# Designed miniproteins, single chains, continued (5), part 14

Each design is a single chain, and the fold is of that chain. pLDDT is the mean over its residues in the fold that is shown.

## One batch from the design tools (miniprotein)

Design m16455
Fold by ESMFold2-Fast:
Structure m16455 (fold): chain A 92 residues (1-92)
Amino acid sequence: SAVIEKLKETIKEIIRKSGLAEDEEAIEELAEKSVEDLLNSNKKELIPFIKAAKLASEVNPEVAELLKELEELIEQLPISEELKEELKKVLE
């Protein structure tokens, strides 16, 4: 899916720019896990991840731009409207 591929790339850039992982292998692994957590509606893992990225966006405008792209991609995912709303609230 083109949306899933773009989601993974956006998450990789968020991880990289936020310093949530240090090397490309760790970035790839965390991004893959985050995509799986999104598609499986794993709120317990997702909410801390998004909160950490949101904190990084306060000091890095590139992360803030990537989080806006993430919000648009979340709207396109085959996940519940309740989960989409919860994730968007964390991104505010």
Scores: mean pLDDT 84

Design m16456
Fold by ESMFold2-Fast:
Structure m16456 (fold): chain A 113 residues (1-113)
Amino acid sequence: MPSARERLLAALERWIERLRALGYEDLAAVLERGRERIAAAGDDVDALLAVLEELADELFAAAGDDEERRRLAAEIVLTLATILHEWALAQGDEATAARALALAARVVARLAA
């Protein structure tokens, strides 16, 4: 069964490809740095969550006040948080699942601001 890290890396690779195709090279560069940090975190779910929180901050900073870029930033982080949440539920790790869901809620709140 794929690990949380493997699932997150696969999702990041697909998003990097999509962002490059759309011309959002700066957002793609943020995701490439995030991919390296996730690869380095291994299967440490606390480290993976910390990387996703840092990635959310970096993506929203790079998106600035542009509504389309902010929506893309939110969609990316929501996808990654959902992957970690679903993986954690499958492992019976309710604490990690709750933390991933809380990250998703914070991202939705940031987009609405």
Scores: mean pLDDT 87

Design m16457
Fold by ESMFold2-Fast:
Formats: C-alpha cells, structure tokens, sequence
Structure m16457 (fold): chain A 66 residues (1-66)
C-alpha cells in the first residue's frame, strides 16, 4: 500500500528521522508517484525548517503538479 508507505515517510520526517523518511518515499514511488512526490515535498519543507502547516501545503501543491 503506497499511500501507507508515503504516510510513514511523512511521520518519520515529522519525527526528524529523515533517512527513514527517504526509504519509505523510495518504496512508495514505483507504486504511487503522486503520493511519493507529496511525501518528498513534505520532507523537503521539514529539511528547510518550515512549519508543519507549510510542509502540508507543499505536499498538497506537489499533488496538483504531478
């Protein structure tokens, strides 16, 4: 289930476990590239020090661009 894999990536990114987040994005991407792109946008926002609201907005925008 790629959606659950992407959700785990977001959870790990929120917890600051960036390497684990990347692994779950990698697993989600071949099954659901849109969900993976959303999780990647969230991770990138967290890495940039943005708020959770800004990270969620970035993920939403990624779903529209895919």
Amino acid sequence: NALLQAAKAVKYAHEGKLDEARKWIEKAEPQDPVAAAMARAYLDAVEQGKTDDEANLAAHRASEAA
Scores: mean pLDDT 81

Design m16458
Fold by ESMFold2-Fast:
Structure m16458 (fold): chain A 64 residues (1-64)
Amino acid sequence: MVLSREAVTRGTVKLVIDGKITVEQARKIGELLKKSDTVSLAELEEVVGPEVAAELAAEARRYG
């Protein structure tokens, strides 16, 4: 699965506010988004782990 930059950004901000993603992990996700307008679920799993990556994907789906 691939997620758009806007959807991943919105989901990351939400999960940082919820305390599920650290500011450092959010910065690493930002670096992935500099390389491409899409990020795969596998790339997110490497930064935040599979459980939090699944929550991020669910939040991203709410934004399109």
Scores: mean pLDDT 79

Design m16459
Fold by ESMFold2-Fast:
Structure m16459 (fold): chain A 66 residues (1-66)
Amino acid sequence: MTPEERLAAARKNAEDEISQAKKVMEEALKDPETAERTIEQAKKAIDIVNKALERHEARYRAELEA
């Protein structure tokens, strides 16, 4: 797999996971008692996905400059 294909796949997976987390947050807003916990967990998941994407992008850029 080329670095471009790897980055594209990582972005696609990130988009899917972020989309799922957003839907979970929208559902959570229907129950105010548990919403805060669910939203915090979803935000943490999104942060982890974004951090992984940054690493993929940094590696891709390094390979382009090599």
Scores: mean pLDDT 79

Design m16460
Fold by ESMFold2-Fast:
Structure m16460 (fold): chain A 57 residues (1-57)
Amino acid sequence: SAREEALAAAKELLAAAKDQEELNAAGRQSTRDAGAVLGDEEGERLTAEAVVLSGLT
């Protein structure tokens, strides 16, 4: 599904970040990418979910 694909992409972006600045940039990019497919509000929620699932919160 589009949501599962967006979640996988978000987790990949977050996993590629090497420091806090890259992590913040990855979070913003994930929100935009997911928002383009699922809508801005759902993209924000999905990015937050990816952060939690990645153990970053």
Scores: mean pLDDT 80

Design m16461
Fold by ESMFold2-Fast:
Structure m16461 (fold): chain A 60 residues (1-60)
Amino acid sequence: SPLQQRIDRLQAVIDTLQAQKEAILNDPSLSDEEKALLVSHLDDNIAYLQRKIQQLREEE
């Protein structure tokens, strides 16, 4: 369904952002403070996309 395809695309973006978090946390060139800031921004984006998926699942 078009709705499921849209949800799947949003989930793929979330999966990519989660992989980026792992890469940031394992980057020896970044300070702990820089890692915390970057991860915070990614977490905000992930939360936004998760809420968007939830809203789409509630739409008929």
Scores: mean pLDDT 88

Design m16462
Fold by ESMFold2-Fast:
Structure m16462 (fold): chain A 73 residues (1-73)
Amino acid sequence: MTAEEVVKEAEEALSTEEAAKADKEKLAEAIGAAMAMVPEAEERLLELLRKYKGEEVEELAREYAEKLKAKLA
């Protein structure tokens, strides 16, 4: 999975009606995990979260990514 593929899939998912109703914490956890697994996509994934869900979910995703990165290091 490339950074471009991850960003494309995230944008497609976040633009759906289902994503608008999705639990903020679960969505942040999923995107945070993607950011930890594909660090090259991190900035673009954070921008997508800010655009579709706002700053609160962006911060939660950041927290999840950092925790997972610490475990992978």
Scores: mean pLDDT 75

Design m16463
Fold by ESMFold2-Fast:
Order: C-alpha cells, then sequence, then structure tokens
Structure m16463 (fold): chain A 75 residues (1-75)
C-alpha cells in the first residue's frame, strides 16, 4: 500500500521515495474531497524537497499519510 511504502521510505531516509509516495497520497486526497488541506501540504512538501529539508519532508509525509487514510475511510 502507499502507506506501507511511505513508512519504509521514512525508515530508509529516502527523500526521493518520500516525495513521490507523499505526492501520490496528496493527489488522491484532493480527488476524494480533502482538497484545500491536501493542496497546502503538497505545496509545503515541494518546497521542503527543493530545499533539501529532510525533517520537514518527514513531518509533511506523515501528515499526508494521515489525510490519505482519512480520505479512504470516508469513501
Amino acid sequence: SLGDNLQNSIQQQDTDSIYNVSMAMGGTSISLGNKDQAIQLTNQLQQAYNQGDQDSMFQIGQQLLSLYQQALSSS
């Protein structure tokens, strides 16, 4: 699952994988109606990724995972 992929990427500190998985979860959350929060988090993730801010990426990735799980539970 995307959630398992994110957790594994965080454990490996693979920022590229964290970015890709988290963006996929954000896109799904936007489609499922959590639009404003998902857009804000994906924008923050893009900024953190471009700046090489790994700590912010880990935090934002976990927030996107939580939002993604909430979106799935609402479907």
Scores: mean pLDDT 79

Design m16464
Fold by ESMFold2-Fast:
Structure m16464 (fold): chain A 66 residues (1-66)
Amino acid sequence: NEDAHRGGEAAARMGAAGDSAGAAAGGYQTFKNGVGEHHEYGLKAAEAGRAGDAEAAARYGQLAFQ
């Protein structure tokens, strides 16, 4: 859905900028609103972002938004 897509896009952009907390929030939105692969990649982006791994959060955000 649109909210899941926007969350993944935000996670990718914020993670690429080094904002792990912003990437975690975007990933969580994708996890909460997504289904299938969007749900799974959103969760991984949120987990990576919470762990401070902005690069991994950006990567999973990109996969959730594609």
Scores: mean pLDDT 76

Design m16465
Fold by ESMFold2-Fast:
Structure m16465 (fold): chain A 100 residues (1-100)
Amino acid sequence: MEREERLEELRRLREEAGPAARELLARLQAAFARTVANSTGDVEANIETLRRALREEGVPEEFIERLVEILERAAKLKSEEEAEPELERFFELIRELLEA
């Protein structure tokens, strides 16, 4: 699935999601926004900023660890082709969150 098709599917899942799933997604989006605002050239520092932001937003620790593992694996990749499986794992993680 193309990136735009994945984003469109996540948008539809968000619209169909229950209140608890939408609330958790809003916390995730807030954590990402804070991480982007404090972004540096150091990928490991950016991942730690995200981990801290997710904890401060009250995102479950199990979800934080799964997300960080995906990002750490993606950070080691040098091409979009190699990153595709990690993007699929991220998509699946968000889908699980929205379907819960």
Scores: mean pLDDT 70

Design m16466
Fold by ESMFold2-Fast:
Structure m16466 (fold): chain A 80 residues (1-80)
Amino acid sequence: SLQDIADRVGDRGRQLLRQLGASQEVIDEFDRAIRTLGAKATSQEELAQRMGQLMTIALQAVRQGDEQGAIDGIRQISSQ
């Protein structure tokens, strides 16, 4: 299912975020976004595009030490 794909990609993203020192608040927002995208996506292509945006924003913000930017960016992607 699309949710199973979202969960597997989410597991990889979560591991990377933790390795980069992401806060629990960022991880929690990321997990909520993964669940939302997996539930709302209507195709594998849509899911892949949205997941790619989510991972790019989260990883870049965390690498820059911008935890609030990560949270805000994740929320914006999941609300689209």
Scores: mean pLDDT 83

Design m16467
Fold by ESMFold2-Fast:
Structure m16467 (fold): chain A 60 residues (1-60)
Amino acid sequence: MTTKKVVLPDGTVVDGTAPIKMPDGRWVSGITDDNGQVLLATGTMSGDTLVATSVQPAVG
């Protein structure tokens, strides 16, 4: 899968998985934080970049 840029709610830009459109119209990308934790970034697409409004743990 090609990685895409993800802008976090604090403005930090990270690499994420290719965004997937959810049934509710939101876009989701998988990202990894500085501690190796897998997170789901959810937001809207702006061109090739996911502008995340929420970040949540993917597991646990």
Scores: mean pLDDT 76

Design m16468
Fold by ESMFold2-Fast:
Structure m16468 (fold): chain A 97 residues (1-97)
Amino acid sequence: KKEEIMAELREELSKYFTPEEVELILQAVEAYLNKDKEKFREIMRKLGLSDKAIEAFEAMLKGESVDLSDLTPEERERLWLLVETIGVAEVKLKALE
């Protein structure tokens, strides 16, 4: 079931990201699920996200309210795409217990 969810996430991400970015995002999801916060942040920086965008992303994944006004329009678009794709996968993965 986890492998199926990760495969679905890969397919969805492949619509918006390069193959290299997709593999980094999948590694970031695994790090986040394993509570490896430092590895998650390192990978997000490799994707070109600022520290502010990474903090906003972590807060959004927790369902917290976030002020995105300090981010560029491009960063907000990429962050929103990541939240939409990864957020759905996270809910499905957590449902597997």
Scores: mean pLDDT 75

Design m16469
Fold by ESMFold2-Fast:
Structure m16469 (fold): chain A 72 residues (1-72)
Amino acid sequence: MPPLSEEEKKEYEEAIKEMVDEGIAQALQTVSKEEAEQAGKLFLEQALKQLETSEEARKSIEKFIEEKKKKE
């Protein structure tokens, strides 16, 4: 089992950013644009921090990528 390369880490970060962008778009239905963007930035920061400190977070993101591929 090879360790995660820098390219793979970037792929995980990109997936997290896509999740945040989609969440912001949905949040705009209930909150202001400025509040939605600030909440998205906070979530992104916490998710990236967990990616480095938790193997369970890595597995969850990996599962999300697999589910996205399975849908099409």
Scores: mean pLDDT 72

Design m16470
Fold by ESMFold2-Fast:
Structure m16470 (fold): chain A 100 residues (1-100)
Amino acid sequence: MPTPEQGKKILEIAKKLMNSELPLGILDARYEDGKLIMLTTPVVADLARSLFPENTSDDGRVVLSYEQFLEFLRYLKEKVKDIGPEAAKLLDEAIKELES
């Protein structure tokens, strides 16, 4: 189970990405029962489903552990690096902050 500090950290990162000037398709984020719960756009939900099909609902709800969220950010970075270098940089910064 993630520590309270890890839970606070992933929620802060998710909300930072949600509220960024470069929206990454995260519409809502909350932390409950040791997991990050996000509401995402259909495109982002499809990417999450590719990695975590059991953690992604048909309505765009994505439920991830600390480790799964970190893996998801790495996957998103790889998918956007050729399309949006600014988005890739923002994701790289989020990954580094989460690993600290």
Scores: mean pLDDT 78

Design m16471
Fold by ESMFold2-Fast:
Order: sequence, then C-alpha cells, then structure tokens
Structure m16471 (fold): chain A 95 residues (1-95)
Amino acid sequence: TYSVTVKSSGSTVTVTGTGTWDVPETGKTSKSSITLNTSQDSVAGLDVNDSLNLVVYVDASSNTAKLFLLSSDGNTTLLGTLDISQDSSLTLTVS
C-alpha cells in the first residue's frame, strides 16, 4: 500500500509519499516529502518505483494543486485536484 498526501497550509504545499508500491515491482518502498510555494507555478516529482512517478503541479493563477500519476509508457492520469487558496488536504491510497 502506497499513500500520497498533498497538504496546503498558508503559502506552502507539502507532498508526502509513504509506503510500498508492489506492482509490478514487489518490495519497492518509497518515502519522500517535498514542499512547494503556492505563489508561483511549481512542479515536483515523487519516485514511487522504477516504472511509476507521481507529479504535483501547483498552478498559482488558478489556486490549484494537481496530482498526476506518470507511467513508464509516458501516460499521465490525473489523480486529484486541491484548492490551495485555503488550508486543505488530499490523500490518495493505492494498494
């Protein structure tokens, strides 16, 4: 099970990934935390395993943070959107 939390508080967005992403790479474990500023467009990546990456994009003009899943095939999937104009959080869990 792998969990990603995107949290907006004040002028920052913190992205925390924890756990094990088992498919296709059983036993791979990822844990990382990245902080982004909400006043400017920003992008941060979290490596989940060798085949999958998570990307957080902060769009300052729309006051949103978007979480994407990137596969090794170059496919992208939007997993969630967070309103960063207020204190808020989004947690996604994959097993």
Scores: mean pLDDT 68

Design m16472
Fold by ESMFold2-Fast:
Structure m16472 (fold): chain A 78 residues (1-78)
Amino acid sequence: MEKVAELAAEGARRGYEKGGPDETAQFAIEGVKKAGGSDLAAEMAALSARAIYKQGFTPEGVARGAMAGAYAAELAEK
């Protein structure tokens, strides 16, 4: 759980540095998968990070979005 959310956030920050919402989403997905997260966690991290990026927030904002999405997905999976 914690590692999935952490790597989603790290991925989103790296994607932000590449300069696009698609890159931000893709790197968040890669972070979730690297941590052994589910496909749902990857999808939710990507959707949240992309949405926050499009609103013009900082790298910290998109990282928090990715983290929140991944965490919410893992809590829903029971």
Scores: mean pLDDT 79

Design m16473
Fold by ESMFold2-Fast:
Structure m16473 (fold): chain A 90 residues (1-90)
Amino acid sequence: MKKKLEEFLRKLREELEEMARRGTPEKDAIEFVLKRFEELAKELLGKDSLEEAIEALSEMLSKLGGKEAEEIKEKLKKELEELKKLLEKL
């Protein structure tokens, strides 16, 4: 699992940086991340694993730099916080 999670986060970060550089709308970038995360969540199948993945995503997003990525970063952080709240209720 750990290697798959690390590879997923690396690719996701690279895609987000590229999308921000291209001026991709925040909505489209957020939808892309959520779809990728949904695929990862389907593979993980465990609450603890999902919480770890969400925390790792939050950390990766905090490392995104540049003005282009800032808006995507803030909106994605809010989406991840909502996912954490849902997991806490399970």
Scores: mean pLDDT 69

Design m16474
Fold by ESMFold2-Fast:
Structure m16474 (fold): chain A 87 residues (1-87)
Amino acid sequence: ALSDAEKMQAGNRAIAEIVAEWSKTHSEEVVATMAGIMLTALQLKLQGKSREEVLAEAEKLMEEKGLSEEDKERTLEAIREVLDLVE
């Protein structure tokens, strides 16, 4: 089984790869916002929050930051992939 430190490292690497891909097609401001939400989701999951609680908090942060519906869907899909990696 992976340690919490190994899960954090794996999650951070996955987020960095996703950020690198999105940086090819999106502005730095939008990518930074999406990356911040993904990092928050990873931290909440490793603190023992349920998948449902993590996704609900991510959706709240996306609404507060005014992300488009397309960017919200993209960010939620990426969060689900990161959570699957550390579960």
Scores: mean pLDDT 83

Design m16475
Fold by ESMFold2-Fast:
Order: sequence, then C-alpha cells, then structure tokens
Structure m16475 (fold): chain A 96 residues (1-96)
Amino acid sequence: SLLDDRERLPALLAYAYARGSEAARAYLEEHGLEEIRRVAEEALAKGIVVRRPDRPEDADIVEAARRAGVREVPTLEDVLQVSVEDGVKLLSRAAS
C-alpha cells in the first residue's frame, strides 16, 4: 500500500490537496505547509492533477500523513507519479 510508504506520503498529500480534499487543505493549513501547497497548485496549473470531488480515500491519505508527521516537500515528478499510478489504484480499489 502507498500509505505504508512514508517516502510517498508528501506527494500523496499534495495530490489529495490538488484533487480538492478539504481534509488535506486543513492539514496543510494546521502545519503551515505552504511549500507543499505551492507544489500542488503548480501540479494543477500544469494539468498533472485534475480537481475532483472529495473522497474518503483522500482522508485516509491525510490520516497516514498525520501519523507519519509529514513535513517534507514533494517534487512535481513525485506528484506526477502519484497521479498516474496511485490515482488509478485508488479508483480501481474504490470501484471493486
């Protein structure tokens, strides 16, 4: 599971925020994680992530990030990898 990979949590958190997760927004605001927010906004501007309705899976990402104490800033490439691989996995898992 991606949520068990701590190295991927910053990118997953940025992805969840870019998708429109209110839980992700709250986490970034609570901890002053403006650089993660900027990466997420750049991912949206470049079409790497498309804004979508909030989902329970996005809250699971935020909970994993909170437990791990995520503060690290992901790269745009990290967010792109999440968008391609894990967005498909999350959708497939939710639909199954």
Scores: mean pLDDT 76

Design m16476
Fold by ESMFold2-Fast:
Formats: sequence, structure tokens, C-alpha cells
Structure m16476 (fold): chain A 100 residues (1-100)
Amino acid sequence: MELTLELVKRFLEKFIGPEKAEEIVQMLEDGASPEELRKKLEEYLPKFETDVLLGIGYIALANVKKGGKVESETQAEAATFAAVLEDRDLAVKIAEDYKK
């Protein structure tokens, strides 16, 4: 779990900075819904940038679900972020498989 949240934080930091990324990670730990997280992201970023961030995550996650190899730290971070919004067990597996 700790590694999963660290990867999510690293992904979000690239777009919203470390302080705001920590707020989103805290919301995830507190059980916030995907809808609540999206609303919070839209407070920090214009809608287009939020849609791009989510799109990057979902593209990376789709590649992993098809058995694609995670070839970069950024792909691992993006896929893990999208996975925590759908299936937290899958997010943990992605994070652990990347660190092997």
C-alpha cells in the first residue's frame, strides 16, 4: 500500500506539485471516491489538463491490463494512479511488479 501511494504521489506531483499531490493521496487513504478526486483535481487544474492527466493514467492502465510491459517509472506511476480509482488490489500489484 505505501509503495502504491508513493507512485500516485509522484505522478500527481508532476502536474500539481508536492503539496497538492499529498492532499489527493490523503483523500485516497480516507476512501474518497473517483468523483471526489476528480472534483479536487479540477480545483487545481483547468478541465482540459485534468482530462489529459486522467487520460494518461487510463492509457497506461489499459496497456498493463492487456499484458503490456511497464517500460518507465512514469508509466508505472500513471497506471498505478488510474488503478487506485478502479481496483486498489490491482494498483498494489502494479506497484510491486514494477519494483521487482
Scores: mean pLDDT 79

Design m16477
Fold by ESMFold2-Fast:
Structure m16477 (fold): chain A 63 residues (1-63)
Amino acid sequence: SEEEEKFAEELAKKYGLPVSTVLGAIRHIKAGKLSREELIAAFKAQGLSEEQAEELYDELVKF
């Protein structure tokens, strides 16, 4: 949705990630396809600290 795209753009800018990465995470959370641990690991692989990855995950889940 347009709201998901705007939210993804804000988080992508805040965490220095591609918008496509954040949009993919939102969609995977909604679909139940990835665990919290898998998403945190993916964010850390993109260069986020554990704290940043956990913060991003919590923001995505509450959307």
Scores: mean pLDDT 82

Design m16478
Fold by ESMFold2-Fast:
Structure m16478 (fold): chain A 100 residues (1-100)
Amino acid sequence: MIKIPEEAWNLLSEEERELLEELIKTVEEALKKETDPKKIQAIEDALLGVITALLSFAEGAISAEQAVAIIEKQAAQLEKLGYSELAEIFRRIAELVRKQ
């Protein structure tokens, strides 16, 4: 299981934490079924990108617009790889960031 430090969790809203937990669980299930190392790497990179964008936004390092752009880029990449369910969760996170 991918673990986020407690300090990082405290920077996120309750709704952001719930969606991120759903995302991590969905990623872990996808990784159990995927055997292509390049697709595994792409899924892991996309998850790291979203977590980094959320934390950077929560810390005030980037704007909501910048965070949303990063998350939507990762969602589009996953959709192209056939992971439409993961892409949908990413887009839900982006929408939540826009609402602050």
Scores: mean pLDDT 78

Design m16479
Fold by ESMFold2-Fast:
Structure m16479 (fold): chain A 67 residues (1-67)
Amino acid sequence: SLAARIEAIRAELRSMPPREQAEREGDILSQLPPAEAAAVAERLRASDPDERLRLTAELEARLALAR
């Protein structure tokens, strides 16, 4: 399910060092149109660390679902 995929990605991100988390975040943003990437990046910057990981995991899971 989507929820299970989000949780798995979030758990993986939480186990990664900050540099790896940032690189994965950047990779996800690179898959979005520039305007959407800018809006998402702004939201991530405004989020606390836990929320930032959750948003990154959700975005990655949704992009995978869209294929």
Scores: mean pLDDT 82

Design m16480
Fold by ESMFold2-Fast:
Structure m16480 (fold): chain A 94 residues (1-94)
Amino acid sequence: KVPSVEELIEIINKVKEWLESNKDKLTAEQIETLGLVLLHEVIEVLEKQGKFEAAKKVRELAAEFAARSRGASPEETLALFVETAEEVKKILEE
């Protein structure tokens, strides 16, 4: 099953809420890995829907997130993920 745009936004929000609720139990590397896995799933769904321009924009945001997360604290990595997730949601709403 290919998720709808609305279902992708719901998944992003649920992952964001889970990471915020569990931030004290997670390393920066764990937050980065979970964030990148989610962004990769969003890219694959967009590509399966033929939304290649949107997929490219999410891929660029994922690369930026990975670069900015290097050497960041867990709190900084979570803040960067939240910022990236909000930008991804804007792309999905277009």
Scores: mean pLDDT 85

Design m16481
Fold by ESMFold2-Fast:
Structure m16481 (fold): chain A 65 residues (1-65)
Amino acid sequence: MVVSLADEALARGVPEEEVRRIEDEVGDFGGSLLPTQSPEEVLRATTELFRRLAEEKAREIKKKK
């Protein structure tokens, strides 16, 4: 679930505030897909998007150091 991905993102150094913003954006994106996609497809797409955004942010923070 997205919540488990949030914990993983925090472990990678992504601030809690950024994780919450990513979760909100991913949730909104998933909601927009729900009318046309199956729940399992939406869950997979949102999981992949969350992971990508969190990883991108973690790398951005790491590189900025």
Scores: mean pLDDT 73

Design m16482
Fold by ESMFold2-Fast:
Structure m16482 (fold): chain A 80 residues (1-80)
Amino acid sequence: SPEGVESAVRALEYALERLKDKDVVTAKELGQALIEAGRRAKHPGARDTLIGLGEGVAKSDATVNAREALESLIEAARSR
């Protein structure tokens, strides 16, 4: 749905802005940013998807490039 995509993209852009000064973060930090973004999403489907994704990511002990991960998620959301 267009509204769901727009809500998800705006929430992910909020997470990207919050992590903008960090290149590498823990998966736990990325997961928490996704959960926070999901809580701010106005569309219920976007909220549930981002919170679920964030909870899954937060269980990993990996480190990730925050900008690359979030930009990939924004691109994926726009492709739906």
Scores: mean pLDDT 81

Design m16483
Fold by ESMFold2-Fast:
Structure m16483 (fold): chain A 100 residues (1-100)
Amino acid sequence: SELEELLRRAAELADELVRLIQERAPWEEIKKKAEELIETLREIARKAEELGMHKLAQGLRDAIEAIEEALRRKDLDALFTYARLLRHELRELLEQMRES
């Protein structure tokens, strides 16, 4: 499904973001990857809302706001924490969708 493909891409982007932070990549590379993640999460939130998955849509909007604030403050520790938690949550959601 389109939602499953978007969730998979978001999980991959979150994993790449975690890796870039761990490797101490330049800020511009970290920022670009986080912005790609935010855009993908916005698409998922829109699709979730259209499907009546209001709780998922709200959770994703909250995650977007947290990541955007971390980017604005250049807070790598916060960004790493949010990316790692989001990676875990997206992978768990994908696993649940496979069992359905």
Scores: mean pLDDT 88

Design m16484
Fold by ESMFold2-Fast:
Structure m16484 (fold): chain A 100 residues (1-100)
Amino acid sequence: SMSEELKELLEKIKKGLEAVLKEIEEAVRQGTLDIDEVVTLLGIFAHEFRELAEKYPELAEEFEEIARLFDEAVASRDVAKAIEAIRRAIEILERIIKEI
């Protein structure tokens, strides 16, 4: 069903964000973080969540909130804000998945 397909898609996206978060946190610990790579990736995520907002208008507000969080992190070029944006996106996705 569409609800089951959407749930699987969001769970896959959430897992991807969790993997990216772990990679960023490890790079910070090792002193190997490239902020340019991080902001490029977050910009891609912002675009993808805006596409999801168009495709799923019932969840548009939540997806647009995630996209805005990523845009703010990109604009700031701040690692702590990037980590916060990803954590917040994961929390929003967890809430959506639980309610579907």
Scores: mean pLDDT 88

Design m16485
Fold by ESMFold2-Fast:
Structure m16485 (fold): chain A 113 residues (1-113)
Amino acid sequence: AEEEEIKKEAEEVAEKIEKRIVEELGDKELAEAAREAILAASLDLQKTIIDNYKEFEEGAKKVPEAAKKAAKEMAKIIKKGYESGGLEETARAVLAGLAKAANEVEEAVKAAE
């Protein structure tokens, strides 16, 4: 129902993930592939990626150093997905890496309190 809004938020999240991959691995080709994979993903997958990114970003504001480490591990997971050879596999690797990063950041927030 909100396809236009989901696509717009997916573009913003894709740009932020691309920037994180470049910052953590220096791999511009991987970053561009991750962005393309997110934008080519189904609306349901885009929505899940957006939700996991929002959780990661809120935690990252509280624990920026832990967020940087989690983002690097996310980028490595995305690289493995990309190397397996497909846009859908890359998009699923983005979700898997992002969900793990969001969880690691949440645990770091709890440990800091």
Scores: mean pLDDT 86

Design m16486
Fold by ESMFold2-Fast:
Structure m16486 (fold): chain A 52 residues (1-52)
Amino acid sequence: MEVLRKAIEAAAKMKKRDYVTPEDIRLALQADPSRREEVLKLAEEFNAEKKK
């Protein structure tokens, strides 16, 4: 959750999107690469909920 939070924070800072993009995921992974697979899962779930 913390890594995903960083990705969302970056997106919100740009004030362009309210969903997690691959670039946001890359930024989060730069801070915590060990959570790569978990971040991808969380981002997919987050975007799926937004699309609903």
Scores: mean pLDDT 61

Design m16487
Fold by ESMFold2-Fast:
Structure m16487 (fold): chain A 66 residues (1-66)
Amino acid sequence: AVWTPPPANKAPQPPLPAQAQRLMEQAVALYGPNSYEALLARIELIELYPEQAVAIDKYFVELSNK
């Protein structure tokens, strides 16, 4: 039997703070997307903005895919 989960009606995510975006971009630009420094920046930002952890992770993935 095929189980179809209900659609995820999540509220729109609040935009990431500009400071968080800059830190992510800077870490990726200076150290690379797969660097230890980029991983630490991701962890630190998730600790500071746990409600935006998914958005932070997605932004790092987007930066690494360019």
Scores: mean pLDDT 69

Design m16488
Fold by ESMFold2-Fast:
Structure m16488 (fold): chain A 72 residues (1-72)
Amino acid sequence: MEKRKEAAKEIAEKDLETARSRYKYLQDVLDRARAGAEALGDDSPETREAIARMEQELNDLKEAIEEVEKKK
């Protein structure tokens, strides 16, 4: 867990375009996961936990991208 924010920052610093592409991909996956869960009425703790993890990863990546952009 501790290294996830560091990994996101390294990706953003290494190739900002790759980081942005990954962000867009994860955002699309998250949107589809939410839509699928809602359509199926899937309110299981497992599904909620998976969505929460995706949201956290997306937020960590967004923060890393913003930090790198500020340095440019």
Scores: mean pLDDT 75

Design m16489
Fold by ESMFold2-Fast:
Structure m16489 (fold): chain A 69 residues (1-69)
Amino acid sequence: KVEELYEKKKKEILEAAKTKGMKAAEVKLSEARQELIATLVEEGMDAKEAHELAEKLIEEVREEAEKLY
């Protein structure tokens, strides 16, 4: 579930970076981070662990988006 959400959000963020630039991608990154945290907690992950994992995943997508713009 979380992997599907991550892949979907990654595609949205990369598309925003490519078509609208990094400012739009940053908005999508922030939204994706919150949704990933909520999904991880909903699936039974500890809140602290969910935040740490979501931050790591979002940073990976940010690096990829920055390369496109």
Scores: mean pLDDT 80

